# Ledger of designs, part 113: designed miniproteins, single chains, continued (2)

Each design is a single chain, and the fold is of that chain. pLDDT is the mean over its residues in the fold that is shown.

## One batch from the design tools (miniprotein)

Design m7916
Fold by ESMFold2-Fast:
Structure m7916 (fold): chain A 76 residues (1-76)
Amino acid sequence: SEELREEAEELREEAEEGDVEAALEEAMEVLREAPESERLRMIGLILRMIGHMNVGDEEGALREALELAEYALEVA
C-alpha cells in the first residue's frame, strides 16, 4: 500500500503539471501496485483516460488521471 500511495502521488503530480504522457505512465504504475480486487475499477479509469487522449481531449485525459490518483490514494 505504501508503493501504491507513492505511485498515486506521482500520478497526481504529473496530472497537475498537465503532462498527459507522464500521467499515463504513472497510471500504469498505479495499476501494477493495485490490489487485485481494485484492478478492474482502475483499468476502467485508465481506459477512459486513453479514450480522451485518442480524441485529442488532453483536459479530459488529465481529469481521469486525477480521478484515478484520488481513488488509488483512498485504496492505499
Scores: mean pLDDT 86

Design m7917
Fold by ESMFold2-Fast:
Structure m7917 (fold): chain A 99 residues (1-99)
Amino acid sequence: SIDEKLSTIHSLLQEIKQLAQESGIGLDLVIDIDINLGLLDIVNALKMPNTLKIKLLEQIINSLDELIEETKDKNPALASAAEKLKSSVLSLKDLLLAE
């Protein structure tokens, strides 16, 4: 279930990366999201505590909120993709909090 949710998050981030590269908008925030998701993968593989995973997810949510705000008027497709990723990240956070 966690691995399935991470797979979905990675797929959504690939879509966001493509949209950001095509537009040149939000690239800095997309890089921040990519780094934190990479750290989350490492932390998950090492079976680290859920509290650390949740902290990384919260950093991703903060970057996504900034990306949505920056792109909502300039690139609505990127903003929509970022909102979908945020929903998936929140779903994973809720799953981790249930333990």
Scores: mean pLDDT 88

Design m7918
Fold by ESMFold2-Fast:
Structure m7918 (fold): chain A 79 residues (1-79)
Amino acid sequence: MEEKYKKKTLEYLDKAIEKVKEGDLQGAKKYASEALKYASNLPNSDEVLKYIQEALLALEQGDGQKALEYLEKAKKKVE
């Protein structure tokens, strides 16, 4: 069960990162929100959730560089 949530979290984080690199901050926000939903089902996910929430705040503010930094930090913690 946890393996499925881990896989989905990573898939959506990768999609969010791709969208940030493309300059599609709205698409990145959509995928980061999906990653947050799946990550909330992972044990010991406090840091992952914090980084995804920080990325979502950066995306809301139009700060793609800061969003990318936090999304990559979240991905590293899930891996």
Scores: mean pLDDT 85

Design m7919
Fold by ESMFold2-Fast:
Structure m7919 (fold): chain A 76 residues (1-76)
Amino acid sequence: MVDPLEVELALAIIQAAVAEVAASNFEKRGDTEGAKEAYKDLAEWYRKAAELSRQLGNTELAEDFEKKAEEVEKKI
């Protein structure tokens, strides 16, 4: 049976993907405010994925998600 934390991590990654698609769509239509909000959501989900990755003992994956969150935060 899958660890509940692995399920939460998978959901966080899915939410990050949804936010990334939303940000891209807002940028394509020229909605700067919508794009910024979507990038804030994306950064938050990457931060959540990093926390869950650390709880699962995957430090490398956690560091990767933290770096992704920092890169996205620079766009806000």
Scores: mean pLDDT 85

Design m7920
Fold by ESMFold2-Fast:
Order: sequence, then structure tokens, then C-alpha cells
Structure m7920 (fold): chain A 66 residues (1-66)
Amino acid sequence: GLADALRAAEELSKLSDEVTVTVEGKTLTIKGKYLESTFTFKDEEAALEAAEAIVKRFPKAKLVRV
């Protein structure tokens, strides 16, 4: 869920400022320099809301929509 995605973004942000949040359909992938985590949401809107929450909290992260 969103809480797990935020935790993953926090952990990846501690390792590197090279964090990318990618939304593809209902799937959200948080990719850091060394690690990545993928989360599936109920729909694309929920995934986008989660991605927006992550980049608001971690403004160095890049948001990519595919």
C-alpha cells in the first residue's frame, strides 16, 4: 500500500538521491541507484496518488508516467 511505498522511497533516498518513481497502469516502481521496489495498486489513479505523495515528501525523486 501507500505506507509501504513511502517506506521504500525513504530507504532508497537514504542510499542515493537518484530515486525514480515510475507509474505504469496500476503498478508503481520505486527505483534507486542500487535497489528497486514494485507495488501494485487497485487502479491507475491510486498508483498516481501514491506517486504524487512520494514526490511531495521526497522532492529529489523523479516522477515518470508510462
Scores: mean pLDDT 80

Design m7921
Fold by ESMFold2-Fast:
Structure m7921 (fold): chain A 74 residues (1-74)
Amino acid sequence: DRERLYELISSKFPDASEEQIQRLVDEILTIAEGDKERLERLLKMVEEAKDLLDLEINLGIEAIRNAVEKVFPK
């Protein structure tokens, strides 16, 4: 959830500002859309990210996938 994501990102990227961390938390929760499996995947991406740019790129890819799934529903 939000608090867990905040703590994880803050610990992983200690030089990140409060505003940057909050934006990343909001972005991740928006991509997850309450899907537990997607949230767990995103948490793994945070853990495996080398830096903030790497994380943003991976989040962007997931956002695109989510958008495509909405345009071309099953």
Scores: mean pLDDT 78

Design m7922
Fold by ESMFold2-Fast:
Structure m7922 (fold): chain A 87 residues (1-87)
Amino acid sequence: MKSQEELVEELIELTKELLEARRNKAPQEEIDALKAKVNEVFSQLSEEDQKKFLQADLAVTMRAVEENLTLSPEEYAAELRRTWRAM
């Protein structure tokens, strides 16, 4: 079975792919498929790790808004990984 750390890394990578698909205006079918994969991996996390991931995601999103930053999908994934590891 995958470790919780491996699941979080997979979730971060899928989130990056989802953001790239949205930026590239991919078909809705592709976006929906990526959302389904994100939800599948997220559901495999413990309740505590689900909470931490959502807190990390919110923290990165709020910081980008407050600092008026437009993050690339790669930059967003890197910030999410840093924030998760700092928790």
Scores: mean pLDDT 81

Design m7923
Fold by ESMFold2-Fast:
Structure m7923 (fold): chain A 88 residues (1-88)
Amino acid sequence: SKRYEAFKRAIEEVLKEKGVPQETIDTVLQLLDLQQQALENPEQRDALEAQAEALYEANKENVELAEATLLANREELIKKFKEELEKL
């Protein structure tokens, strides 16, 4: 969906601007894609959620740091999301 693509772009831009490593950004975006796929594919949901959980646990400290960065910059994230949504 356009809303989901705008949200991903906003997350990537905020994390990039705050100096989060690209490898961590890529992991966060992969987690978001797996969660979105689980929502769109009910028949594959359990398998996709298991993949997301495994990826999260393997990268827990880096993902938690990225999540903390997004939470600390929530207003900027919302602003970027609106800007990216208008471009789509």
Scores: mean pLDDT 86

Design m7924
Fold by ESMFold2-Fast:
Structure m7924 (fold): chain A 59 residues (1-59)
Amino acid sequence: SLEDVLRRIAPEHAAALLGLLREAGITSVAELRANRALARKIMEGLDVPEERIEALLAV
């Protein structure tokens, strides 16, 4: 699930990321794949490290 992916790759940011991604309409891994540019902006806004952003967007 999206939550499991976030908790595995960026555990320190997982709860905040999940909330903001869901508010943006990204509720699944498929939605994350369809909206990578928007997801990146949200991750950057939370100061997620670049290597974690790349790992999250590579799923």
Scores: mean pLDDT 84

Design m7925
Fold by ESMFold2-Fast:
Structure m7925 (fold): chain A 76 residues (1-76)
Amino acid sequence: SLEAVARALASAARVAGKPEEVVQRLLDASDDPDKLIELVRELGGEEAAEHVRKALETEGEERAQHLVKAVNIILG
């Protein structure tokens, strides 16, 4: 679900030491895929945004793989 993707990205941002405001913005985007993708682009650039877009277009293991790549970019 979009909510699960947003929660995973918010957790990555928190672990990466991003401000709580950034973490909350990711959680608040849990019902808005375009806003979530834009926030990820600001945090990790176009590559991270592309992986989030692919995660939202897929399910199961393929979604998990794209999400892991986006998380790794946010973590550095």
Scores: mean pLDDT 85

Design m7926
Fold by ESMFold2-Fast:
Structure m7926 (fold): chain A 89 residues (1-89)
Amino acid sequence: DKEKLIEEFKEALKNEDWEKAKELLEKLSKDPEAMSKLLKELARENGESEATILSAGYMVELKKVKEESKEEEFKKKLEELRAEREAAV
């Protein structure tokens, strides 16, 4: 159900579950009809045309931004683990 995938994607974004949001986006990208519905809904909410959102790679940019946020979180976690390891000596 494409509507369920779109709804789950929005819930994942709301809950800041970037892993789930990325996974759902990958599933949506494989279904042209589901992607079309998502783009129409985002266009309506943001006041942009579907063609503009698609052409600008809005969904690709959204995925990229979420990946970058996850990378920053991962880097911070690595710094924490490094500090803990140094303290254990």
Scores: mean pLDDT 62

Design m7927
Fold by ESMFold2-Fast:
Structure m7927 (fold): chain A 58 residues (1-58)
Amino acid sequence: MSLLEQMREAFAKGVEAARELMAAVKAKAPDDEIAALAEKLFEITRKYSELRAQVLAA
């Protein structure tokens, strides 16, 4: 898989994670669930940033 394909996949996962987090917040889900979803989104965003930096350096 190319860096560009990996970056696209990370972006798609980020969008999905953001939707899940927003849905949980709107539904007033337990703090533990919201925290776990926020952590997943944060990790995906970090990976996307790393991949983007590599694409720009190539």
Scores: mean pLDDT 82

Design m7928
Fold by ESMFold2-Fast:
Structure m7928 (fold): chain A 102 residues (1-102)
Amino acid sequence: MEKEEKELIERLGLRRTVNLRVASSILATSAILAIEEGRFDEAKRDVDDLIDLGDSDGIIRVAEYAVERGEFDLVEYIIKKAKEKGLEDTAEKIRKLLEKAK
């Protein structure tokens, strides 16, 4: 979906006009459903989009569900991606959720 740099910039500009909370809610719900169905590649894609939007609440919601389901590899993926994007506080909250489950 990252086809051309110019189109990506236009799409990111267009996404800035979308209600961030609505977009984040849809992505978080999509990721949770993908986890339920074992579609981890789809869940990772939705998580990557949530991280790009910087929505800490949505990221934490998906991570909390993954922890409850015992999908610890996915939780570690989310922590790593959040850190790579500078979302240190979000990554720390998710790490605490993982520690609580152990």
Scores: mean pLDDT 77

Design m7929
Fold by ESMFold2-Fast:
Formats: structure tokens, C-alpha cells, sequence
Structure m7929 (fold): chain A 111 residues (1-111)
């Protein structure tokens, strides 16, 4: 349980770092690259939480990460359509807040 929770936190931190890179991106291609990496790390974080066998924790984390993934997918669609970087950044910032909420839930479970 503790090892799986620590692994989940590591993946959530990597997702946050990739979202920060997407927010700071000066091109659509760079934003897409970092948004896709963030989604990959969200999937790995969910896998680690699932491995704990704590269904209530898994559901709580999944709720926040589904919201994060939705915002990342919106940012990706905007980037692919050539929309302003400011709109892409707005959705990446919302995604980051949901990932931070998921991380807080996992950290509370570890404490």
C-alpha cells in the first residue's frame, strides 16, 4: 500500500511537471507533446492507486483524474485546431489543479 501510494505520487508529480511545460510552451507542437506525456503519467498513477486495492481511494482519485483528462483532451483539440496558446494554457491550468487535488487525496491516504 505505502509503496504503491508513493509510486502514484511520483507519477502525479511527473504529470504536473508535464502540464507546467505545456502551460509554458511557445508552440502548439510543444504543448501537444507535453499534454500527451501528462495523460501517460495520469494512466500510470491510476494503475498504482488501483494496485493498493483501496476501492474508495481509487474512486476518489479517478474522479479528479477524469476531470484532468477531460481538460487535457480539450487543450489537445484546441492545439490541433491552431487555437490561441492562451486557450490551450487555460485548459492545461485547469487540468493541473485537478491533478493537484488527486495528489492531495493520495498524500492524505499515505499519512
Amino acid sequence: AAAELKRAIEYLDKAIKELDKAIKSKTHEEAIKHLEKALEYLGKALGAVRATGDEALYQAVTKELRKAALEIHKALELARNGSPLSEIRKHAEKAKKYVERAKAIVEEALA
Scores: mean pLDDT 91

Design m7930
Fold by ESMFold2-Fast:
Structure m7930 (fold): chain A 95 residues (1-95)
Amino acid sequence: MSEKELILRAIALILRAIGLIIEAQQLLADPDASEEAKQLAEKAVELAKEALEAAKKALDPSLSLEEREALLAEAEALLAEARAALAEARAVLAA
């Protein structure tokens, strides 16, 4: 992966994490949200925040390319888990 590709991938993951945090927090603000839906949304926020920190750390040029690529992979995995938790929260809210 080139430095430019790594930076663009990290920025994309950062934006995706921020968007997911906003969506999950909107669900937490919903007065119709059950306790179960809120717990799943809180889990989504936590996972998305961890993904955001991993993606931000991947921008550190003092780290090796291998370490930075591993951080991007970690951020992607955490975002997938966060998205799944938010989808479950929405399913509980819709039921």
Scores: mean pLDDT 87

Design m7931
Fold by ESMFold2-Fast:
Structure m7931 (fold): chain A 74 residues (1-74)
Amino acid sequence: SDELLQRLRDLIQQGLAILSQHVSPTRYAALAVSWIGVLLSQDREGQELLLDEISQIDPELAQQLRQIWNEIEA
């Protein structure tokens, strides 16, 4: 539905914006692809694994991404 598509778009845009502020350009591409992939697949286990991987690098970034996720999915 249009509503679901807009929520997905907002989640992608917000996550990518935060990633661009927290990581170097060389790391951004890989993390951006992973972020888009887990969102498009709707794979909650993959999403948690990605957030855990990010938390090992930047726990604040992982928390911000999780917060955006929870707010859009609420």
Scores: mean pLDDT 69

Design m7932
Fold by ESMFold2-Fast:
Structure m7932 (fold): chain A 113 residues (1-113)
Amino acid sequence: ALDRLTPAERRFLALHLVAEGRTGTALDAFPDLADEIEALSQQPPAVIRGQLGLAETDLFFEYLGLLLREGEEAARERVQHAVQVAQELGAPRAAEDLQRTYEAALGFYRALR
């Protein structure tokens, strides 16, 4: 399941878990990001929130690119998978923010048409 997440989705979820104080869960779920997770967990809350904001911006542009390349149906299926993974990790706030970021990208995509 985690193997189907995009790099931006993985990084967003890992950083969201760190921001929630769940560094152990982030390390267990995303061992490929262990160095970044450990380094970020030592930073002040303001720095953690700033990095999460940048990850959200990267996720927005990844979803916009996906919409432009593959259309709404394919994008929705991929996002639904990422939302489900966030819920299974016990991160409902991450699932909400992921869905919100997708809806922002979708709104922008539809405005371009």
Scores: mean pLDDT 88

Design m7933
Fold by ESMFold2-Fast:
Structure m7933 (fold): chain A 79 residues (1-79)
Amino acid sequence: EKEKLIEELVEKVRELARLTVELAELRGEHVEEARAYAERLEATIEEKARAASEEELKRALEESDKIIEEGRKEIEKLK
């Protein structure tokens, strides 16, 4: 089960990274910073996920879902 949680979290973090860049592009500000943040996030997530417990992974998945939903709402608001 832990391996599946790690895979799910990595996938959600990649989506979060993509939304972060898109949001910066829509705002027309801090695009380079957003890309750097996204790259760092993707580079570190697998190691962090493997170090986490199953409970921590489940909480991280819930938090990632909330952040992704908020990011999508912000993008919609800016359009």
Scores: mean pLDDT 79

Design m7934
Fold by ESMFold2-Fast:
Structure m7934 (fold): chain A 54 residues (1-54)
Amino acid sequence: SFTDSFIQDAKNGKISIQELEDRINEILNKPGPLDGYDINLINSLKSVINQLKS
């Protein structure tokens, strides 16, 4: 899954927590309103960050 791929890449040192946080910020700062896809993506990225910080 998307979340599993991000967790795997982060565990392998391919994606940092900072890169995940930057991606969330990119979505939040895009022009226009957030849609359901954006909200789901933010939640998935937050889940990955929380798993890595725990």
Scores: mean pLDDT 75

Design m7935
Fold by ESMFold2-Fast:
Structure m7935 (fold): chain A 93 residues (1-93)
Amino acid sequence: SEKKEEEFGKLMDKATSELLNLELAIQEDPSKVPEEQRKLEETFEKMREIANQLDPQKKEDMLSKIDKMKAEIEAELAQTRTQVEARRAAGER
């Protein structure tokens, strides 16, 4: 389980880096948003695969962590949509 926990930790660090890249894409280059979202989804899927191979207690902890990261991404995407609509209303793109 320690090796799987270490692997999960590395994927969590990777997801954090990918989230920063997604944040940058949203702010500076929206055309890259779909690609960065795909990378994050792939990383979360790998994290779920590891969680499913662990003891029930560790699995619950890891799945909760994945859910928290996803909630943060969804909140950021909602903020971006609001900003796009605001710019459209102001006559900007």
Scores: mean pLDDT 78

Design m7936
Fold by ESMFold2-Fast:
Structure m7936 (fold): chain A 72 residues (1-72)
Amino acid sequence: MPSDEEIEEGIALVLYAIAKMLEDKGDKEGAYRTGELAARVVSPEIARRLAELAKKDGYTYFAKGIEDALAA
């Protein structure tokens, strides 16, 4: 059966896919809020890795949502 880590990684990737679609459409606020949601539903370790990946890919609003939620 999938581990809790595998489930969280799956959730992170789904949220990232949604955020990419939102940013590509110009919905910066939706991407940012999706980042905040990701930080709330996955572990801080997975959330930090996801934010770094998103920044590397140029999805800065999603990454900022994650970083701001982790700082709160």
Scores: mean pLDDT 85

Design m7937
Fold by ESMFold2-Fast:
Structure m7937 (fold): chain A 100 residues (1-100)
Amino acid sequence: EKAKEIIDELNKLARDIVEGKMTPEEAREKLREILKKYLGLSDEEADQVIEELMTGEDERKRAYEKLVEKAQAAGLTPEEADRIARRFYALVELIKEKEK
């Protein structure tokens, strides 16, 4: 249920971005809110994860590992944590493409 709620919110955010209903800045703020609400990240941790996902390969790997760790700590299975982390990455890539 919790994994489905997170995925549904991320899917809605992706639709809103594609349809032009959200700016890239608003999308980043919504990602921060989701990270804080569901995964228990602080403002600083959420900002760091988003920045690392946007930077380079080594930073993306660290962000992915932190997302998987925090998702599992929040009660998700390893498989659910992996799916959610990959979806966050896909959303950040979508935001980056829209900013170009």
Scores: mean pLDDT 82

Design m7938
Fold by ESMFold2-Fast:
Structure m7938 (fold): chain A 106 residues (1-106)
Amino acid sequence: DEKEREEAARKKAKELKETLLKLVKEGTISEFQAVAILAGLVAAYLERGDRLGAEALAEMAEELAKEVSPEAAELLRRVAEAARRGDAKEAEEIAKEAEELEKKKE
């Protein structure tokens, strides 16, 4: 059932969102590390042809963008666009950019 698969993908994305936000709030990871993790997952899902998973991650990225700094929010919106376009290479580049921004803050 396609609708059940879409619901399952959205539930997994929501659980991941809650986990990433908790880790950021606790200081275990930075907002840029959360962006890098999400961008890397989008790239992996697209490379496997998991379009439903990538779309669920795109929706989650847009929701996360409302809860983070403007700089991290811009990267998250780009992650969502890359996921919807099926652009795994752009998602990988966003992950690297987020890692570089994390290093710059130290």
Scores: mean pLDDT 84

Design m7939
Fold by ESMFold2-Fast:
Structure m7939 (fold): chain A 80 residues (1-80)
Amino acid sequence: KVEEAIKYLEKALQAFKDGNVEEAIKYSEKAAELLRETGTPLAEQAADYARLASNYAKQGKFDLAIKLLEKAIELARELA
């Protein structure tokens, strides 16, 4: 479950690098769902960062979205 969430976070980061914003938002939101289902405080924090990344991407704030996504990956890896 956490491993699957990390894969979606990594796919989201790659999608941003490829300029595919729609795909990046989709994968960020999917990762947030998977992390939230875990129900631990650290997973909830990682989910919140992934959700914020999606929201900033929708606002065109891609630098902030990427930073938040990287933080979500860092926290999610602590769970794995």
Scores: mean pLDDT 83

Design m7940
Fold by ESMFold2-Fast:
Structure m7940 (fold): chain A 74 residues (1-74)
Amino acid sequence: SDEEIEKLVDEIMEDLEKLTTDPQEKIELLKQLVQHLKQQLAFMKSQNAPQSKIDEIEKLIELLEKKIKELEAK
């Protein structure tokens, strides 16, 4: 569900805060994660993965990109 994916994003952000307090390093790590997820998404689409799994990864990417934008605005 969207709520489960939002919770996962919150957990990622908490883990990231434990790893670094530098906003620039957080942005770089999140961008690397998003790039990795986009590559996984492209592969999943090429392999005809279930649409539900594709939708989950697309939502995760969307929420992580929103977090990057929020960090860049600070």
Scores: mean pLDDT 86

Design m7941
Fold by ESMFold2-Fast:
Structure m7941 (fold): chain A 83 residues (1-83)
Amino acid sequence: DLDAFAARVREVLAEIVGEEKAERIVEEAIKYTEEIAKKNNIPVTPGMLVAQVVGFVGQEAGLDKAQQVAARLDELLAQHEAA
């Protein structure tokens, strides 16, 4: 369930960049991921969402926070794929 995964991503992100930025970044990442998937005629995947979230964090909060988010979300993605 992508929606449930996105909710968990937002919770992790809020711990690092704050709740307001986390909500906006996740919403923008979802929209961008959906546009890419639609344009390329492929399904939306949790991995695509993680990649876009990390990219937006790098732009808004810098490389160090983007790396921290990437590490946390890679763990979350592995747990989601194992379930």
Scores: mean pLDDT 83

Design m7942
Fold by ESMFold2-Fast:
Structure m7942 (fold): chain A 70 residues (1-70)
Amino acid sequence: LPSAVVKVPPGRTVADVLAALRGPDGVSGQRRLAELGVELLPDEAANTITIEGPSEEAVEAARALVTELA
């Protein structure tokens, strides 16, 4: 499967990024990622999020979204 790794910048955590992805309604960002068919694999110890998806385009779109929120 195509995959990408997003490094969470110093001063933020994987949990902060995942909370931002939920948005004010608690689900909107996660729903958008599901529409892309991608899976997020958080690694709190490394402070990274791995993205796996059905296509390189879907993974890149999800990577851009996650990176903007990190």
Scores: mean pLDDT 75

Design m7943
Fold by ESMFold2-Fast:
Structure m7943 (fold): chain A 84 residues (1-84)
Amino acid sequence: MSVTAKEVGIVKDAIKTEFASSVTRGFSDPYLEILVAMILSSLKTEGYSATPEDIAAAIVSEKASNPEAPFFGLLSRAIDKAKS
């Protein structure tokens, strides 16, 4: 399913805010937009009711609970939480 630029922006902004460190500084906006669009598209295709706001909140929550977690590991945990 197609996702909107606004939906992608919600999750991308959460990632950039929580990972304003060197990890996300090296990622281009198009890269993050593609990554987020793929995640949102996958969730919609699988029939999960998770909103972009649910995913953004899960990213914030996982970063607060696991501040030392690697970016992709934390992102994976946040997606799994949003699926539940």
Scores: mean pLDDT 75

Design m7944
Fold by ESMFold2-Fast:
Structure m7944 (fold): chain A 73 residues (1-73)
Amino acid sequence: MLERVKAAMDAAYEETLKTHDKRRALGAGVAAAFDEMLIEMLVEAGIPEEEAREIVRRGDSEVLDEALRKLAK
């Protein structure tokens, strides 16, 4: 179980090392995860998924602030 997960991570790490851009790849992955988290928060606040994705893509902080306010009871 965990041993197989470690093997898969090691394989991905070995492939990433060939590009010599490990931190950049990790940074891009973290940014993508954060964007998806914001989209899910906007959808939970009642904004349609398509609109939520466009808001996050544009970086519309005004709408983001309003949605976060609705989520924080």
Scores: mean pLDDT 64

Design m7945
Fold by ESMFold2-Fast:
Structure m7945 (fold): chain A 95 residues (1-95)
Amino acid sequence: SMERIEEAVKRIRDLLDKYAPLIHKAKENNDMDTQNKLLEEVKKEVKEILLEFGVPEDEAETLATLVGNLLGSKHPTTAIRLSVTYVRQFLEDHY
């Protein structure tokens, strides 16, 4: 349902709002250990949310990896926007 999709997207958005500034700060400080730790944590948590909402393991892994790649490569605001857009579109197309 659209309400269930919006709930999943909200949980992911709230997660990314917490992690994206921290990942950005680690990247700006050239702190690769902290950046890698935060990226692994956010990927794991995104995957767990997607699994809870019924996304299959392989698709959840792929989407979580995409989100992590965006957080690692884009400005925080852009990374959050694109991640939310891609997750929403995937859920609307398949669920």
Scores: mean pLDDT 89

Design m7946
Fold by ESMFold2-Fast:
Structure m7946 (fold): chain A 67 residues (1-67)
Amino acid sequence: DLESMIRVVAARHGLSFTEEALNKLIELLSKVPSTADRLALVLAVLDAVRARGRTTVTLEDVEEVVP
């Protein structure tokens, strides 16, 4: 389940998603055929948020990283 994967990976990195950001990322990742590519995109979003000194992923963060 994409939702479970995203939540677990984010939690392991000390990050959380807003409901809107989570739903948008699930929608975008559902169009990506590779599990490895899906994980890479999740990690890219988490890295971008951490680089900005934040611990909560917002819709804007997802839209910026996953076009």
Scores: mean pLDDT 83

Design m7947
Fold by ESMFold2-Fast:
Structure m7947 (fold): chain A 95 residues (1-95)
Amino acid sequence: MDEKLKEEVLKLIDKIYEIMKKIIEKKKTTKEEVEELEELIKRARELYSKIKDPELKEEVEKYIKEKIEELNKLLEELGLTSEELEEAIEKSLKE
């Protein structure tokens, strides 16, 4: 059961990563992309909270950290700071 929950959480993290990567690359987002991210994050948190095995929880946390590091490398390659990305996102949502 916990291994299956881990697999589902990792799949949700992969979807979150792909959407975030797309937003970073295009420096724009839509309300639909934000809503999808919020739903995916909510679902991932719900499934993560049901994992009872601390080793599997640690594996999920390690995977999240790895994906965050990959997004940070992408930002650096594009010459973007986190602040510049936040400003671009906020501007896109006001249009």
Scores: mean pLDDT 79

Design m7948
Fold by ESMFold2-Fast:
Structure m7948 (fold): chain A 61 residues (1-61)
Amino acid sequence: SLRARLTPELAALLGAPEGTEVVVHEDGSIEGLSAAARARFEAMPGHEQGAVVLELEQLAE
């Protein structure tokens, strides 16, 4: 699992505060999102969900 913080762009896309800490699991699932941000993520097309996961993996510390 990888830990990352939301950039301003990802925060705006997901409707979450900038710098929100999230955990990306090996299955591509994301922990640390509010219910509203999770609903926004789940409403995205699969290719956009994949792009969010890849961006978070690149931001991981």
Scores: mean pLDDT 81

Design m7949
Fold by ESMFold2-Fast:
Structure m7949 (fold): chain A 90 residues (1-90)
Amino acid sequence: MVKVELELEGIKEEEKERIRKEAEELANQPNMEYVKVKVKKPLTEAGDKFELVSKEHTVTETKESYKETARNTETGEEATFELEVVRKPP
């Protein structure tokens, strides 16, 4: 069984279920060994007014990592999204 790790903070239950389903879909792809999804949203009174601050994407032969950081335009608090996928070596 492929290892799936989920770290979800500040997210609605519906969104958590969707993320879990998407992570399971990724884990069911051929040659998958590990899937990690980390989402952290601060408690905001300003709703969904976020701007993209940084975006990193790294791909190697066996590993793909994606990290995105966004900042709330009213509070200055940051939200982060990270995805890490590890495939079995050829």
Scores: mean pLDDT 74

Design m7950
Fold by ESMFold2-Fast:
Structure m7950 (fold): chain A 82 residues (1-82)
Amino acid sequence: MFSEEEIEFGRNGLEQYLKDNNIPLTKENLEKLKAELEEQRKKLEEAIANNEEVLSQEVAEQALGVIEGALAFIEEKLAELS
């Protein structure tokens, strides 16, 4: 499983980014961010599965944890808008 620290970092990092840039928590903005992060996650998972030399497995797993944390934040906010 992904590191709890990396998940928390991803969640907090996205929340702080949105606050710093005064990005409104609209469904459109959240869905766009979700799509971009899901695409990044898929590419990273494919790279790990294909044993590509781009990242060490440890670094790749940390990056996945950060993405999962950010996605969890987006999903929570989208649920509030539904």
Scores: mean pLDDT 74

